# Designs tried in a protein design run: designed miniproteins, single chains. Part 73

Each design is a single chain, and the fold is of that chain. pLDDT is the mean over its residues in the fold that is shown.

## One batch from the design tools (miniprotein)

Design m2435
Fold by ESMFold2-Fast:
Structure m2435 (fold): chain A 159 residues (1-159)
Amino acid sequence: AMERARELVERAQSPDLDVRLAALREIASDPEVAREAAKLAATLKDPTVATGILTAAMTSDDPEVLREAGRAAAETGDLEVVERVLDFALLLPVEAAYVVLRELLRSPDPEIRALAVRALGRLAARRPSPELRALLREATSDPSPEVAALARAELAALA
């Protein structure tokens, strides 16, 4: 239920560390709750709370939860949240990182897409993957000349 995600997001804002950690563990343990909590994180003003909820959701192996977390991170419009989410994504399996990166590359904000391209380039260099290379190649057609140039540079570095 949406009410459970709202209750856990409220508890994730508690000044009590034990209450916050318990809420984040519950969010991480249920894919439906994690997905709804990630959506709510997009509306939060505190970048630390938003990051905590999104990274807890990103521990899921459910691609729908990962897609929602990536979308929500972009929807915050907060570059600090996006950077922290990208740092966490780089620690995930390639398949999970791919889902999150793809959603961030769909952001209307070229600064968010630029951060995603840089993270994608770093991941592709460390863990070669046809899927990551394909995503970089798509980014070379980005409507922002700066983002497209960055994607071409990252792709060329993999040659």
Scores: mean pLDDT 89

Design m2436
Fold by ESMFold2-Fast:
Structure m2436 (fold): chain A 74 residues (1-74)
Amino acid sequence: SAEEKVRELLEKAREALKNGDYEKAIQYARDALHAATTPEQIAEALSVLAEIYEKMGDKEKAEAFRRGAERLRA
């Protein structure tokens, strides 16, 4: 299912982030965003992208993704 695919990809994104592999983390999170079929799934992927960019020190991108996720959950 799309839900299982998104969950698996976001888990891989967080594992890559934990290992300091920002490029791989972004790629997995982007793949999750492309696999997402519902607003909640899109919001989850955007939240992980925000977490990745925050860890990288890119506050502007982190805030943009965070706001995107928040709007979908409003």
Scores: mean pLDDT 88

Design m2437
Fold by ESMFold2-Fast:
Structure m2437 (fold): chain A 96 residues (1-96)
Amino acid sequence: SLTPLHEAARNGDLEKVKELIEKGADVNATDAEGFTPLHFAALNGHLEIVKLLYENLKDKSVIIKPDKGGFTPADLARLAGHKEVYDFLLEKAKEL
Protein backbone atom coordinates (compact mmCIF):
# COMPACT_ATOMS: atom_id res chain seq x y z
CA SER A 1 0.00 0.00 0.00
CA LEU A 2 1.03 3.61 -0.62
CA THR A 3 2.60 5.13 2.53
CA PRO A 4 2.90 8.83 3.55
CA LEU A 5 6.62 8.57 2.68
CA HIS A 6 5.73 7.50 -0.91
CA GLU A 7 3.43 10.54 -1.22
CA ALA A 8 5.98 13.01 0.21
CA ALA A 9 8.72 11.64 -2.09
CA ARG A 10 6.38 11.84 -5.13
CA ASN A 11 5.36 15.43 -4.29
CA GLY A 12 8.91 16.72 -3.65
CA ASP A 13 8.10 17.61 -0.03
CA LEU A 14 11.63 17.46 1.43
CA GLU A 15 10.62 18.66 4.92
CA LYS A 16 7.84 16.02 5.15
CA VAL A 17 10.31 13.31 3.98
CA LYS A 18 12.72 14.38 6.77
CA GLU A 19 9.89 14.36 9.36
CA LEU A 20 8.66 10.89 8.33
CA ILE A 21 12.18 9.38 8.37
CA GLU A 22 12.78 10.85 11.87
CA LYS A 23 9.49 9.22 12.99
CA GLY A 24 10.71 5.81 11.77
CA ALA A 25 8.97 5.50 8.39
CA ASP A 26 9.95 2.39 6.39
CA VAL A 27 12.13 3.74 3.54
CA ASN A 28 12.03 0.25 1.91
CA ALA A 29 8.19 0.02 1.72
CA THR A 30 6.69 -0.94 -1.68
CA ASP A 31 3.29 0.05 -3.05
CA ALA A 32 1.02 -2.19 -5.19
CA GLU A 33 3.17 -1.51 -8.30
CA GLY A 34 6.46 -2.31 -6.52
CA PHE A 35 7.44 1.38 -6.17
CA THR A 36 9.54 2.39 -3.17
CA PRO A 37 9.67 6.07 -2.11
CA LEU A 38 12.99 6.21 -4.01
CA HIS A 39 11.22 5.17 -7.27
CA PHE A 40 8.81 8.14 -6.93
CA ALA A 41 11.57 10.64 -6.04
CA ALA A 42 13.68 9.46 -9.01
CA LEU A 43 10.73 9.50 -11.46
CA ASN A 44 9.96 13.11 -10.48
CA GLY A 45 13.58 14.38 -10.39
CA HIS A 46 13.71 15.27 -6.67
CA LEU A 47 17.50 14.98 -6.29
CA GLU A 48 17.74 16.13 -2.64
CA ILE A 49 15.01 13.64 -1.63
CA VAL A 50 16.80 10.89 -3.63
CA LYS A 51 20.00 11.65 -1.68
CA LEU A 52 18.21 11.73 1.69
CA LEU A 53 16.36 8.45 1.03
CA TYR A 54 19.60 6.78 -0.14
CA GLU A 55 21.47 7.86 3.04
CA ASN A 56 18.67 6.38 5.19
CA LEU A 57 18.38 3.03 3.36
CA LYS A 58 19.16 0.09 5.66
CA ASP A 59 19.58 -2.08 2.54
CA LYS A 60 21.34 -0.19 -0.29
CA SER A 61 20.25 -2.87 -2.83
CA VAL A 62 16.89 -1.00 -2.91
CA ILE A 63 18.53 1.41 -5.44
CA ILE A 64 18.61 -1.44 -8.02
CA LYS A 65 15.17 -2.84 -7.02
CA PRO A 66 12.82 -2.91 -10.05
CA ASP A 67 9.13 -2.04 -9.96
CA LYS A 68 6.62 -4.58 -11.40
CA GLY A 69 7.38 -3.19 -14.88
CA GLY A 70 11.10 -3.99 -14.42
CA PHE A 71 12.19 -0.35 -13.95
CA THR A 72 14.76 0.57 -11.28
CA PRO A 73 14.81 4.10 -9.76
CA ALA A 74 17.72 4.95 -12.12
CA ASP A 75 15.70 3.69 -15.14
CA LEU A 76 12.75 5.91 -14.16
CA ALA A 77 15.01 8.96 -13.75
CA ARG A 78 16.57 8.32 -17.19
CA LEU A 79 13.17 7.81 -18.91
CA ALA A 80 11.84 11.03 -17.32
CA GLY A 81 14.99 13.00 -18.36
CA HIS A 82 16.33 13.63 -14.84
CA LYS A 83 20.06 13.36 -15.63
CA GLU A 84 21.42 14.47 -12.23
CA VAL A 85 19.29 11.87 -10.40
CA TYR A 86 20.27 9.18 -12.95
CA ASP A 87 23.99 10.02 -12.62
CA PHE A 88 23.77 9.96 -8.78
CA LEU A 89 22.05 6.56 -8.71
CA LEU A 90 24.51 5.05 -11.25
CA GLU A 91 27.51 6.16 -9.15
CA LYS A 92 25.94 4.73 -5.97
CA ALA A 93 25.15 1.41 -7.73
CA LYS A 94 28.90 0.96 -8.43
CA GLU A 95 29.43 0.85 -4.62
CA LEU A 96 27.16 -2.23 -4.17
Scores: mean pLDDT 86

Design m2438
Fold by ESMFold2-Fast:
Formats: sequence, structure tokens, C-alpha cells
Structure m2438 (fold): chain A 62 residues (1-62)
Amino acid sequence: MLKELVERSIDSITLSDLAKLLGISQKTASKIAKELIKKGLLEYDKETKRYKLTEKGLKEAK
């Protein structure tokens, strides 16, 4: 399970990682994350309080 969780983390992104990917601040990344959720590129996981990339989002982020 630990290995599965780590491997699957490639489709999950923290706000900090998203900010680095986009070259913006965390505040701006939070705004962008909400926009990406509306576009179906990101999902917010309320349980872990982290952003998860959808299949489409993972391709866009790459």
C-alpha cells in the first residue's frame, strides 16, 4: 500500500508543486487551481486537503 500510494502521487499535486509548475505564487496557484477544477483538470480532495490531477489535467501539467 505504501508503494501504491507513492506511485499514485504522480497524479496528485500539492499547491506548492502546482505553483512551481506554473511559476507563480501559492496565492495565485490557489486561484488557478479553482479555475482548473472548473475546467475538469483538477479535483480537490477534501479528505487530504490536496489537489488531484485528472487524466486530462495530468497531460496538461506535463
Scores: mean pLDDT 63

Design m2439
Fold by ESMFold2-Fast:
Structure m2439 (fold): chain A 62 residues (1-62)
Amino acid sequence: MVGDIVEALEDQEKKDENDLGFKKGDLLEVLEVFEDGQLLVRSLKTGEEGIVDSAYLRLVEV
């Protein structure tokens, strides 16, 4: 999981300073995996980092 590229499955608004806002189809790099299935990710588009629920993401296959 860490170092993987994931794709956003739907739009997400930033809810607090720890969250990451993104749009469906955005590519994110996984930096850290937490319990509860939450991930720390970095947006490849903006370079911003934040927490996101893995349920909104899919692993990019090759």
Scores: mean pLDDT 75

Design m2440
Fold by ESMFold2-Fast:
Structure m2440 (fold): chain A 130 residues (1-130)
Amino acid sequence: SAELEELLAIWQDYLAGRLDDPRVREFLREQAELYLKALASGDVNAKDALGRTPLHLAAFSGDLERVEALLAAGADVNAKDILGRTPLHLAAYAGHQDVVDLLLANGADPNAKDIYGRTPADLAKANGHT
């Protein structure tokens, strides 16, 4: 198609080292956005089969840098899994105090209740954490 022929011409100019062409730079920017969107599954708040977001998993693992990156990308700090648990519930249960503090600083609800009526503090206590 004419559109594919135009894209092939832009790609050939890129391979020829014509990186100062505004059309080549725009094409590279669009490809980078598409690649990042594909890597992120297109949604920072995408849920797995248990209703868990990437933020739930980073909070449970204690990955502070990933929690920071996900929050900066617009992750829902109060997203609920299928049991009504938030990322704060999972960080508290796992005893990751640095992640707990970061989530609270970003608007996590410390009074959120799971389907069993338990708060993050209740889960921390049940697992031997304060």
Scores: mean pLDDT 74

Design m2441
Fold by ESMFold2-Fast:
Structure m2441 (fold): chain A 68 residues (1-68)
Amino acid sequence: SDEEIIRNGLNSLGSLSSDSSKEVLDALEAGDFEKVREIFKKEGREKDADNVIKMYEVLRRLREEQEA
């Protein structure tokens, strides 16, 4: 579900340091998903990157639906 994806993404983002979390948000805004994966890999959390990317895609879709 969308709610589960968002919750998992927020938990994954919250597991990072504040500096790494900020870099992830900047990379998501730029559409640089490869950079997101690299940041999580550096922190030893490679699998959590997918949760954050999926969360961002869900939030983007919901925004687009609101404009339609």
Scores: mean pLDDT 81

Design m2442
Fold by ESMFold2-Fast:
Structure m2442 (fold): chain A 88 residues (1-88)
Amino acid sequence: SPLDVHARDVNGRTALHNAAEIGDVDRVEYLLTFPELDVNAQDKKGRTALHLAAEAGHDEVVALLKEKAPDLDVDAKDKDGRTAADLA
């Protein structure tokens, strides 16, 4: 694949962060097929893709991450001590 799933932007965000923030369900599902994907990757604010999807109200992405990502840390805290549940 030409996509580097480990690449980070200026905010420390991966492709998974960006797909989750905009609610791109198909892109999230595609990214979850990569065995090297770090589903718990944290941006510069300590936020995971789950945090960004929850804050944006993208319920389908939240459900997909919880159902299809066995290593998902649902209790991961951002730099403000908030979980994804706290942002929903």
Scores: mean pLDDT 86

Design m2443
Fold by ESMFold2-Fast:
Structure m2443 (fold): chain A 107 residues (1-107)
Amino acid sequence: DLGEELFRAARAGDLERVRELLASGRADVNYRTDSEVAVPDLPETPLQAAAKYAPDPTGTELVRLLIENGADVNAKNLYGQTPLDLARAAGRERVVEVLLAAGADPN
């Protein structure tokens, strides 16, 4: 599943692989994992995974790339957390700035 591959690449901070998957037009940028239980701080979309885990400086570029390709900046996991919530919890200052600039709801 190319959406699942995109999620894993985004989590790993693999900017090169994310570019390839998005360029294919076959990976769902808004892919959701099949999580069935509400777990705090669990990313469920590629953008959520990148916002929490993708190491800087590559992680910031990866977040921008996902947003440019139509990622939902306000997508909630089963716990009700957005990419912004996950980035704040992880102390990702540059990612927080990018998400806010892209229209993330600060509330």
Scores: mean pLDDT 86

Design m2444
Fold by ESMFold2-Fast:
Order: structure tokens, then sequence, then C-alpha cells
Structure m2444 (fold): chain A 68 residues (1-68)
């Protein structure tokens, strides 16, 4: 957080907050782990801001597939 990187726990909190804004349930631990692995292919355990922004862009596209 303080050095411009996001831990798995922080990433989970941000995602859950975004989902709550849309009235959706949070991701499962497995889903979050998969997302982190997609962004952090080398398994460093942290997510840099550019990687986070890339994931956010993918989430924005996911919004269009939300069922009413």
Amino acid sequence: DGNGTISAAEFRKVMNKMLRENGKPPFSDEEVNIMIREVDKDGNGTIDFPEFLTMMARMMRQKDRDEA
C-alpha cells in the first residue's frame, strides 16, 4: 500500500468494495487467487499499480455482462 504496490489482502478489499457498490457478493478466495495469478504471473505476491489498473480495465468490461 505505502510503496505503490497492492497486497492480495488489499486487492481483495478493493474488489469487495467495488462489488458492494453494485450490490454484488464478494469474490471467493479461489477467484481472487486466480485473478492475482493472472496479473502476477511470476507469483511475487504483490500487485503493482499498472497491474492493478490492467485488472480494473478488465473488470470494467465485466460490468457489461452483469445480468439484470
Scores: mean pLDDT 64

Design m2445
Fold by ESMFold2-Fast:
Structure m2445 (fold): chain A 79 residues (1-79)
Amino acid sequence: MLEEAVKLLNEGIRALQEGDYEKAKELFEKAVELFKKIDPNSPLYAQALDLLAIAYEKMGKTEEAERYQKEADEVRKKL
């Protein structure tokens, strides 16, 4: 599970670099789901939420990006 979640993050980062924001979003959504199941109070979960927010921002979905960014900040407050 952890190895799979990290692989999804890395694949999503690659998709962001290639400009495939829809693919990056899908990969980061899967990573967020897995990291939340592993430990919802972890730095990796917060990082996955940050990356998902970036993908939404690149797609022009500002409201969704802001929501995920806030969730990432709340996770960090618990660390």
Scores: mean pLDDT 84

Design m2446
Fold by ESMFold2-Fast:
Structure m2446 (fold): chain A 75 residues (1-75)
Amino acid sequence: NAADANGETELHKAARAGDAARVEELLAAGADVGATDKNGQTALDWAQKEGKVESARVLFDYLASTKEPVIGRRP
C-alpha cells in the first residue's frame, strides 16, 4: 500500500516479480489496483510488460470481479 518515490506500490513490485500470491494478499488488504506509477503504468501494465502472466491474471480477475463490465478478456 505504501508508494515509493516513483509512485510504485507493493502491488507494482509483486506484479513485476510475478508473485501472484503476494498480489492476491495486497488486493485483499485493500491495495488500489488502479494505482499508477510516475509513468502512468498500473500493476497490470507492468505484469503484462514483464511477461508475468500469473500476476497479470490475478489483477485481471480482481478487476473483473469488482465491476463485471470492465475491460478485460480471456479469449
Scores: mean pLDDT 73

Design m2447
Fold by ESMFold2-Fast:
Structure m2447 (fold): chain A 91 residues (1-91)
Amino acid sequence: MSELEKRLAEALKGFSDEDLEKLFKEADFDGDGKLDGAEFGYLLKMLGITELTDEEVEELREMFKEADKDGDGVIDWEEFKEMMKKLQSKL
């Protein structure tokens, strides 16, 4: 696992599905049920992921792109949940 994936997995340690839903809703500023890149960045800040290298920023962009199954530049709740559960399972 990358160092960023480990940091995310540790930050998400002990998060229930309800905790993940609260995190998603807090980052979803317009309430449309989707996160764009800026909202996802805010979500990471809420998790304490604030000290990112340029390499980690690029890794985050690729993770977001991989979660974005439709390629529309946003991720919905199902895509977000799958991504977060995958990160949690790495611990």
Scores: mean pLDDT 76

Design m2448
Fold by ESMFold2-Fast:
Structure m2448 (fold): chain A 150 residues (1-150)
Amino acid sequence: SLEEEFQALIESDPALLEELTALLQPLVPELEKIVNESDLSTIEGIIEALKKIAELLQKRGVNVSPEHITALITLLEDRREELLEWVKRAPKMSDAEIFQTLLRIAEIIAETLGRQVSEQDRIRIAAVVAAITGSPTTKFLTGLALLFLR
């Protein structure tokens, strides 16, 4: 099942989950504030939320690449209707469904960049979703902002 795949990925690197939990969990109140104060009904509002999340993560020592954010923004312009629908559905998603949606987005971005999603990318995406004890929307947008972290 999707839940079994998600759980197996989390269990494959417990150290990464512990590291990401220590890094991201203290930021959840500020991440939730960005999400709650953003107009997620528009692409422009979603992009602004992602930029604010990336800025918060960068300020707290997370190496968020401007190239990765630019590639993400480029994808968001080409996939406007799909992104709006994913964000609209996010509040009703399970952790496993958020993981699956982020993985699909990662695959689309990777194809655009002439790359492939690695097993390490899958493990990282799953770990980010699991590390954040916040709303499904906060998990989704934070996971999206952290796509293709090395």
Scores: mean pLDDT 84

Design m2449
Fold by ESMFold2-Fast:
Structure m2449 (fold): chain A 76 residues (1-76)
Amino acid sequence: SDEDLEKAFKTFDKDGDGTVTLAELLEVLKSLGIELTEEQAKLILSLMNEDGTIDFENFKKLVEELGLEEKLLEAL
């Protein structure tokens, strides 16, 4: 649910600024045992802001597009 994804996002948003950095996102994916394909890496980059962060709306889209919701919720 959106509420569970918000909790996940807030856990990764160490600064509390409403965004997650590329480094934080990659650390999470690595902790879940997820090896990114070239296509998945390109998708992540396409959803990043120019400053190298991802907001909550793009985070939800990323989780949906990569099919990560179940894995993410199992790890939290």
Scores: mean pLDDT 73

Design m2450
Fold by ESMFold2-Fast:
Structure m2450 (fold): chain A 58 residues (1-58)
Amino acid sequence: MLARALQDYEAKSEKELSFKKGDILEILEEVNENAVLAKNLKTGEEGIVHKSFIEILE
């Protein structure tokens, strides 16, 4: 499942994913109701992303 970043975010820990507004993310796993594990397709990095920062795409 793909998602688009709605804003820029700089990871505050090694577990979080950094992204820029408009980056396409691949959702790998739902961690909880508010967060997913995702891969930034531009950088290849993986990390935790809050669902409020992304828009789910087809």
Scores: mean pLDDT 84

Design m2451
Fold by ESMFold2-Fast:
Structure m2451 (fold): chain A 98 residues (1-98)
Amino acid sequence: PFDGIKLPAPSEELNKLGLEAAREGDILTLLHSGDINAKDENGKTPLHLAAESSLEVTEVLIKLGADVSAKDNNGKTPLDIAKELGRKETAEILEKAL
């Protein structure tokens, strides 16, 4: 595995890793991922995925400058998702970041 290992660079693979980390609540992997505003096949950013799963990851993404107004392919923001799922604390921090 050491042969051919290159320094991490922003790439689709790192963006995918960040999206998966946000979904799973893996803050450490998320901090070392690619574009914090990368979109998956559904137009969801890491912040959309965090709003479904983790208050802590959502707070970290906001502090890192994630786009809180980003819309997925259904026109939903992370705030819309948090409200639909009844995540009151997550919705409150997203509203304050707007």
Scores: mean pLDDT 72

Design m2452
Fold by ESMFold2-Fast:
Structure m2452 (fold): chain A 66 residues (1-66)
Amino acid sequence: EQFKETFKLFDKDGDGTLDKAELIEAMRALGLDPRQIPALIQEADKDKNGTIDFPEFVTLMTRLLK
């Protein structure tokens, strides 16, 4: 599955989360518009941790593919 493979590829630390830089690269790899990336990161980072876990990543991608 593309989402799992992309997430694992960019999860350099293996801790099950992506930081902002890793998320930007993952979104670009999935063909998303670079102009949308800052807004998407802002929306996904609800906890203000600066990281996004896999379930949040999948939810974000699913919403964008509407």
Scores: mean pLDDT 69

Design m2453
Fold by ESMFold2-Fast:
Structure m2453 (fold): chain A 125 residues (1-125)
Amino acid sequence: SLEELLARGADVNYANPETGGTGLHSAAFAGDLEGVELLLEAGADVNAADKDGRTPLHLAAENGHLEVVELLLEAGADVNAADSVTGRTPLILAVRNGHEEVAKLLLEAGADPTAKDKDGFTPLD
């Protein structure tokens, strides 16, 4: 279990050598609410960026994991972080994937609705 791995002294911020992704990226992508809580309590970097510049908040927003998005924002996630490949923010990913409740939460948390990706897409389009 994740709790057992952390209890054995696993590095909470260990990044996969191929992707740069951390345990928090994986938990956020999967919508694993308990895993996100455990990793944050263990000192996981909420703003860790993978090789593409994606944070856990990008992955949770892209997949519509509302409660995970809420926890990451409460933990100090950068709501306006842009990935290095597409320039997409969590808000752009939520809107593009039709996750209306996530998009609303991100806007309430201070997401910039005028942010553009490299293709000129905005959340207002």
Scores: mean pLDDT 88

Design m2454
Fold by ESMFold2-Fast:
Structure m2454 (fold): chain A 109 residues (1-109)
Amino acid sequence: SLLEAARNGDLEAVRELLAAGADVNAADENGNTPLHLAARYGHLEVVKLLLENGADVNAVNKWGLTPLHLAELYGHEEIVKLLRENGADPDLTAADTARRAALAAARAA
């Protein structure tokens, strides 16, 4: 799947799956998109390819985390820079994502 290819940093598989019509914004059970997984695992070239194909740079997973937050959390400075250059909202602070996660948890309870 595109999610698995992005998590593994398999640039060729990501390229082939996108060419075959895979949904660039497909989400796993945790709400992680391919961009979340590529950002978390430090796959810079996969992040570039996903952004070129219309990946939602500000997508939030079930914990209220964006790809930018995962790149920052895991110390991938080049990916942090690339995401910010591609419209990642720097005002989606840890407080704002924590508030979103708290609201989602409160509504699920």
Scores: mean pLDDT 79

Design m2455
Fold by ESMFold2-Fast:
Structure m2455 (fold): chain A 60 residues (1-60)
Amino acid sequence: GPIIARAIKDYTAKTPEELSFKKGELFEVISQADEEHWLVRSLKTGEEGLVPISYLEIIK
């Protein structure tokens, strides 16, 4: 099944490729884009983008 991650704190996107989010938001992890970022899909909005790995925890 899909890998689900949860935001552990708020984040404001620093680039157009990144997603902004609030603590508690859920994402499906698509791939690891680089050492510091996952490519995810927001379960709230359906938008895909990069998120910093250190702001998320895997829950499923």
Scores: mean pLDDT 89

Design m2456
Fold by ESMFold2-Fast:
Formats: structure tokens, sequence, C-alpha cells
Structure m2456 (fold): chain A 79 residues (1-79)
């Protein structure tokens, strides 16, 4: 397993705290984490995987697929 990390920002580039990040490793159960006060998240998972962010009042982020390390997904939430 590798570290999966990234930042969740809004359309103006501001960090989004307490956003839900869903990490879906292929053939495994989804991992759900929350962003910190600076919009950062990290966990451990195995590639290939898909990462997507969610928060009330925003549209779901575009999903990001990562086939191999480095496992970095920066996500944008739009209203």
Amino acid sequence: MEEVSGKVVDENGNPVANATVVIGPEGQEDIIVKTDANGNYSTLAKAPLVVQAFKGGYQPSEPVRIEKPPLIANLTLKK
C-alpha cells in the first residue's frame, strides 16, 4: 500500500475543510476520509484507484483515476 494524498479546493482555489473524500481501490471496499482545515487529506491504499470529493452545497468533484504511484489527487469542488 502507498500513501494517497491531495488537496481539495473550491473554484477560487480556496481550501475546503471537512470535505468527504471517497477513495475506491480496484476490487476493494471504498475508503472514506475527511479533509483537514487546510483542505488536505491522506490515507493508505493500493492502485489502481479512483478519488472523488463531496461536500454539501457543492457539485461532486470530477473523479481522478490513478493507475500507479505517485498516488496524488488534487480535487476541485464547484457550486
Scores: mean pLDDT 87

Design m2457
Fold by ESMFold2-Fast:
Structure m2457 (fold): chain A 73 residues (1-73)
Amino acid sequence: DEELKKLFKKFDKNGDGVISFDEFKEYLKNIPGLYPSDEQIEKAFKDVDKDGDGVIDFDEFKVFMKSPLFNRY
């Protein structure tokens, strides 16, 4: 989806093709009505980061957005 690509590029400031934990946290904090704690954000990041690289690539980001746990209307 082009909206997902726009969001990903917006947080991927250097065009590295990955989202850091800090960028991921900023993204989740910007979702209206979600209001996640830092602990929830850390748990979500670890769950999405399947490779354990400490970053989220675009494919992992798409999986995250398809999850009912993260897709809140």
Scores: mean pLDDT 69

Design m2458
Fold by ESMFold2-Fast:
Structure m2458 (fold): chain A 110 residues (1-110)
Amino acid sequence: DIKITQTPSSITVKEGEDVTINATFSEDVDEKYVLWYKQYPGQPPQLLIRGGSERALGVPERITASGSGKNYTLTIKNVKLEDSATYYFAAVPKGKKVTFSNGTTLTVEK
């Protein structure tokens, strides 16, 4: 019964800026169970990060993640218009139920 808090709930930036999304758990979670997802409207969620910091295949190097214990961060540098999506923080620890936040909606403007 782990609660997730993710901030901000929404953010609008210009193309070329950097974005930081923060997430916290109500209790310590082993980073090997920590995931970040990206979802476009009407599309299935895409895995971005596994194990707290490992990029999934095809994810650009300008997207990075870090954290341990309760506190985790996703950073998107030099944002592109294609980065406009909802970003979700999640964990799948064995033997525990996880509750999800509403994610962060990122809007990138020209």
Scores: mean pLDDT 84

Design m2459
Fold by ESMFold2-Fast:
Structure m2459 (fold): chain A 61 residues (1-61)
Amino acid sequence: MSEEELERIAEAAAQFAKQLHPELSDEEIAKVREKALEILRKDPDADFLKAVEEALKALGY
């Protein structure tokens, strides 16, 4: 996956997380995006849903 594709999927994951948890601050959304990007770089088989689930779990949601 290209870096551009990874960043796009991570952004989609962050936006989806905000829809699930509208109480999330911009700082928390940025943390979700960063964690999702980390997960996607580590696991090339991970899609945005897996990235969302694991990022939210890592942040205690």
Scores: mean pLDDT 78

Design m2460
Fold by ESMFold2-Fast:
Formats: C-alpha cells, structure tokens, sequence
Structure m2460 (fold): chain A 89 residues (1-89)
C-alpha cells in the first residue's frame, strides 16, 4: 500500500470525522481538474462511489472515487494529485 489514498483522504477530511462531504470534494475537484472534469461528471462519480446515498464518502467509498479519477484522467492523474496536494497543504 502506497498510502496515497489515505494521505488524500486525510487532507480532504478537514473535520477529522472520517468522512468527506460532496461539497468539499466537488470544490477541490473543480479547482484542480483544469476543466477536464465537469460538474456533471463529478456528480456521477459521487453517485457511483456513495453507495449509502448519505452525501458523504467514507474511506472505502473514497477509494472507489480515486480509482474512477485514475481511469478518467489517465496520464494526467499524477499532475491532478499534485494540484490537490498543493491546494490543501
């Protein structure tokens, strides 16, 4: 395990409650995607990751979202991750 998912989750979990809200994550994704992700695509990824439908992502649901982002962004994914880290750290 490389710890990337855990590191990103902790950066996004500003309250330390073990969940990330849709609003918090959507803002970060929109700012860091450089127009490569639309609001509709982000909302669809959240719907797929959030199996409980509670409007929050726990760590397991967050890992599903990260895999979807990795697949969609491909070669751009490492640069996207770097932008998130720069925004939040």
Amino acid sequence: MDGLDEHLFKLLDTDGDGVISYEELKEVLLKTSEGKLSEEEIDEMFKEADKDGDGKLDFEEFKVLVEMLREKLGEDFPFFVRRIQELLS
Scores: mean pLDDT 76

Design m2461
Fold by ESMFold2-Fast:
Structure m2461 (fold): chain A 62 residues (1-62)
Amino acid sequence: LEVGQEVVAVRDYTARGPNELSLRKGERVRVLGVLDDGRVVVESLATGRVGVVPASVLEPVP
């Protein structure tokens, strides 16, 4: 994953904290930052909300 990349949620994810973002399977997001702990900062393209999610719930859009 890299900054500016569009990716898709491969499963539903429920935010575990105030800085995290909940995602639905199939939701498109843009990567804003990659963290060293395996998490990424993303913006939801559907809602415009920004938050942190595990990289494991995201896959690149072909």
Scores: mean pLDDT 79

Design m2462
Fold by ESMFold2-Fast:
Structure m2462 (fold): chain A 76 residues (1-76)
Amino acid sequence: SEEKSKRLLEAAKNGDFQEVVRLLLEGGVDVTAKDENGKTPLDLAIENGNEDVARVLAQAAGLTYEEYKELIEKAK
């Protein structure tokens, strides 16, 4: 739902690992949803140094190791 996707964006930005995992397990969340700046939950987790959240979001988004590493490199 739109509400769950907005909560995922906020949780990823804030490093709320428990909320991110809960939302992913409940389902109905769009892991590719973008905020007003075009940032996905994964982008926000990487930008804010939330490594554990970034890893679980990359896995949920179906990214390869190579794709995930490229996103990390771009954020530096």
Scores: mean pLDDT 80

Design m2463
Fold by ESMFold2-Fast:
Structure m2463 (fold): chain A 86 residues (1-86)
Amino acid sequence: SLEDELIKALEEKDYEKAIELLLELLRNEKSIREEVVKKLEEVLKELEEKIKAGTASEEDKKAYLELGTLLGMLRIRVALGLLEIV
């Protein structure tokens, strides 16, 4: 599934693929698994810690911005009843 591919991309730190897959899920799906949300939050926390420590690459900073924005969109869609966390 797209969700399993997204989790794998996040685990492999393939952030470009993760961003593309998350965009596809947000555009096309009406539900998302809680484990995907938790994995996104975990990855964003790790990226934030790198940024604060001054050890983040340019790719890490872009991933933090883009994945963080998409997680924000996900939360807004849940609040509006357009997306369900299952």
Scores: mean pLDDT 88

Design m2464
Fold by ESMFold2-Fast:
Structure m2464 (fold): chain A 56 residues (1-56)
Amino acid sequence: SDGVISAAELKEIFRNVVGLDLSDDLVAAIIKRIDKDGDGVIDAEELAAFTSRVVP
């Protein structure tokens, strides 16, 4: 979706932005750090805040 990012979409973003291929376990851990509920997805704002730390 346009406002919500799934685990698969997060993996694609990390590959494109950081050049890093994440395992499913790492994706789940990142989602839990960014998104506080048990949904397993992240909104675009949370992801933007996270990526601003790894991409100056």
Scores: mean pLDDT 68

Design m2465
Fold by ESMFold2-Fast:
Structure m2465 (fold): chain A 104 residues (1-104)
Amino acid sequence: VNEKNALGETPLHLAAGRGDLEEVKELIANGADVNAQDVNGETPLHIAARAGHLEIVKLLLSVPGVDVNAQDKNGRTALDLAEEMGHKEIVDLLKSVPGIDLNA
């Protein structure tokens, strides 16, 4: 469930990028590492936020131990990517998370 391809991506990264909510649920249930970083330092949360997959962002945020402030290799958080892409509902959701870094 946590094997990485040549780009450092796990099955959870790929499912989050595709918007496959059911596969994301199954991977999390089978012990997928929600904080895994690919070669660019991106977590599944970064990928879902950039892609605009609101329901997947909600699901990932519900997982205990998710690092909502994880930074990619350019210092960008999931919040930064959602703001850059104009995904307003995801921005509002991320800003409502306790412990989010609003100064990033």
Scores: mean pLDDT 84

Design m2466
Fold by ESMFold2-Fast:
Structure m2466 (fold): chain A 123 residues (1-123)
Amino acid sequence: GAKSKAQEDLGKKLLEAAYAGQLDEVRVLMANGADVNATDGFGGTPLHLAALAGHLEIVEVLLKAIKATGGDVNAHTTSEVAAGHTPLHLAALAGHLEIVEVLLKTPGIDVNAQDKFGKTAFH
């Protein structure tokens, strides 16, 4: 139905805005009911994409929303080309040290989370 398609389109726009660093668009999409746990074709969430792209303020906004909704701050990417990375893995891989520090201070973060190859963010 049209409502299901609108929800899917909001999730896709949230993923795109998070990666592009569009903070105001992220806020508008979330206010319109975009799912902060939306995934791309590789199991990447908005938090994964913001962490990879280095958008600190978007990471902070998403972490607050995840805490409020009971979402998973340790979500893993699931495809064979996206190696089971958490947001912490992607921030560390990309060298975004300030985002790494924010994630490490987040309640419930798993600093020992392993990717598909058994590696943590600090291997």
Scores: mean pLDDT 81

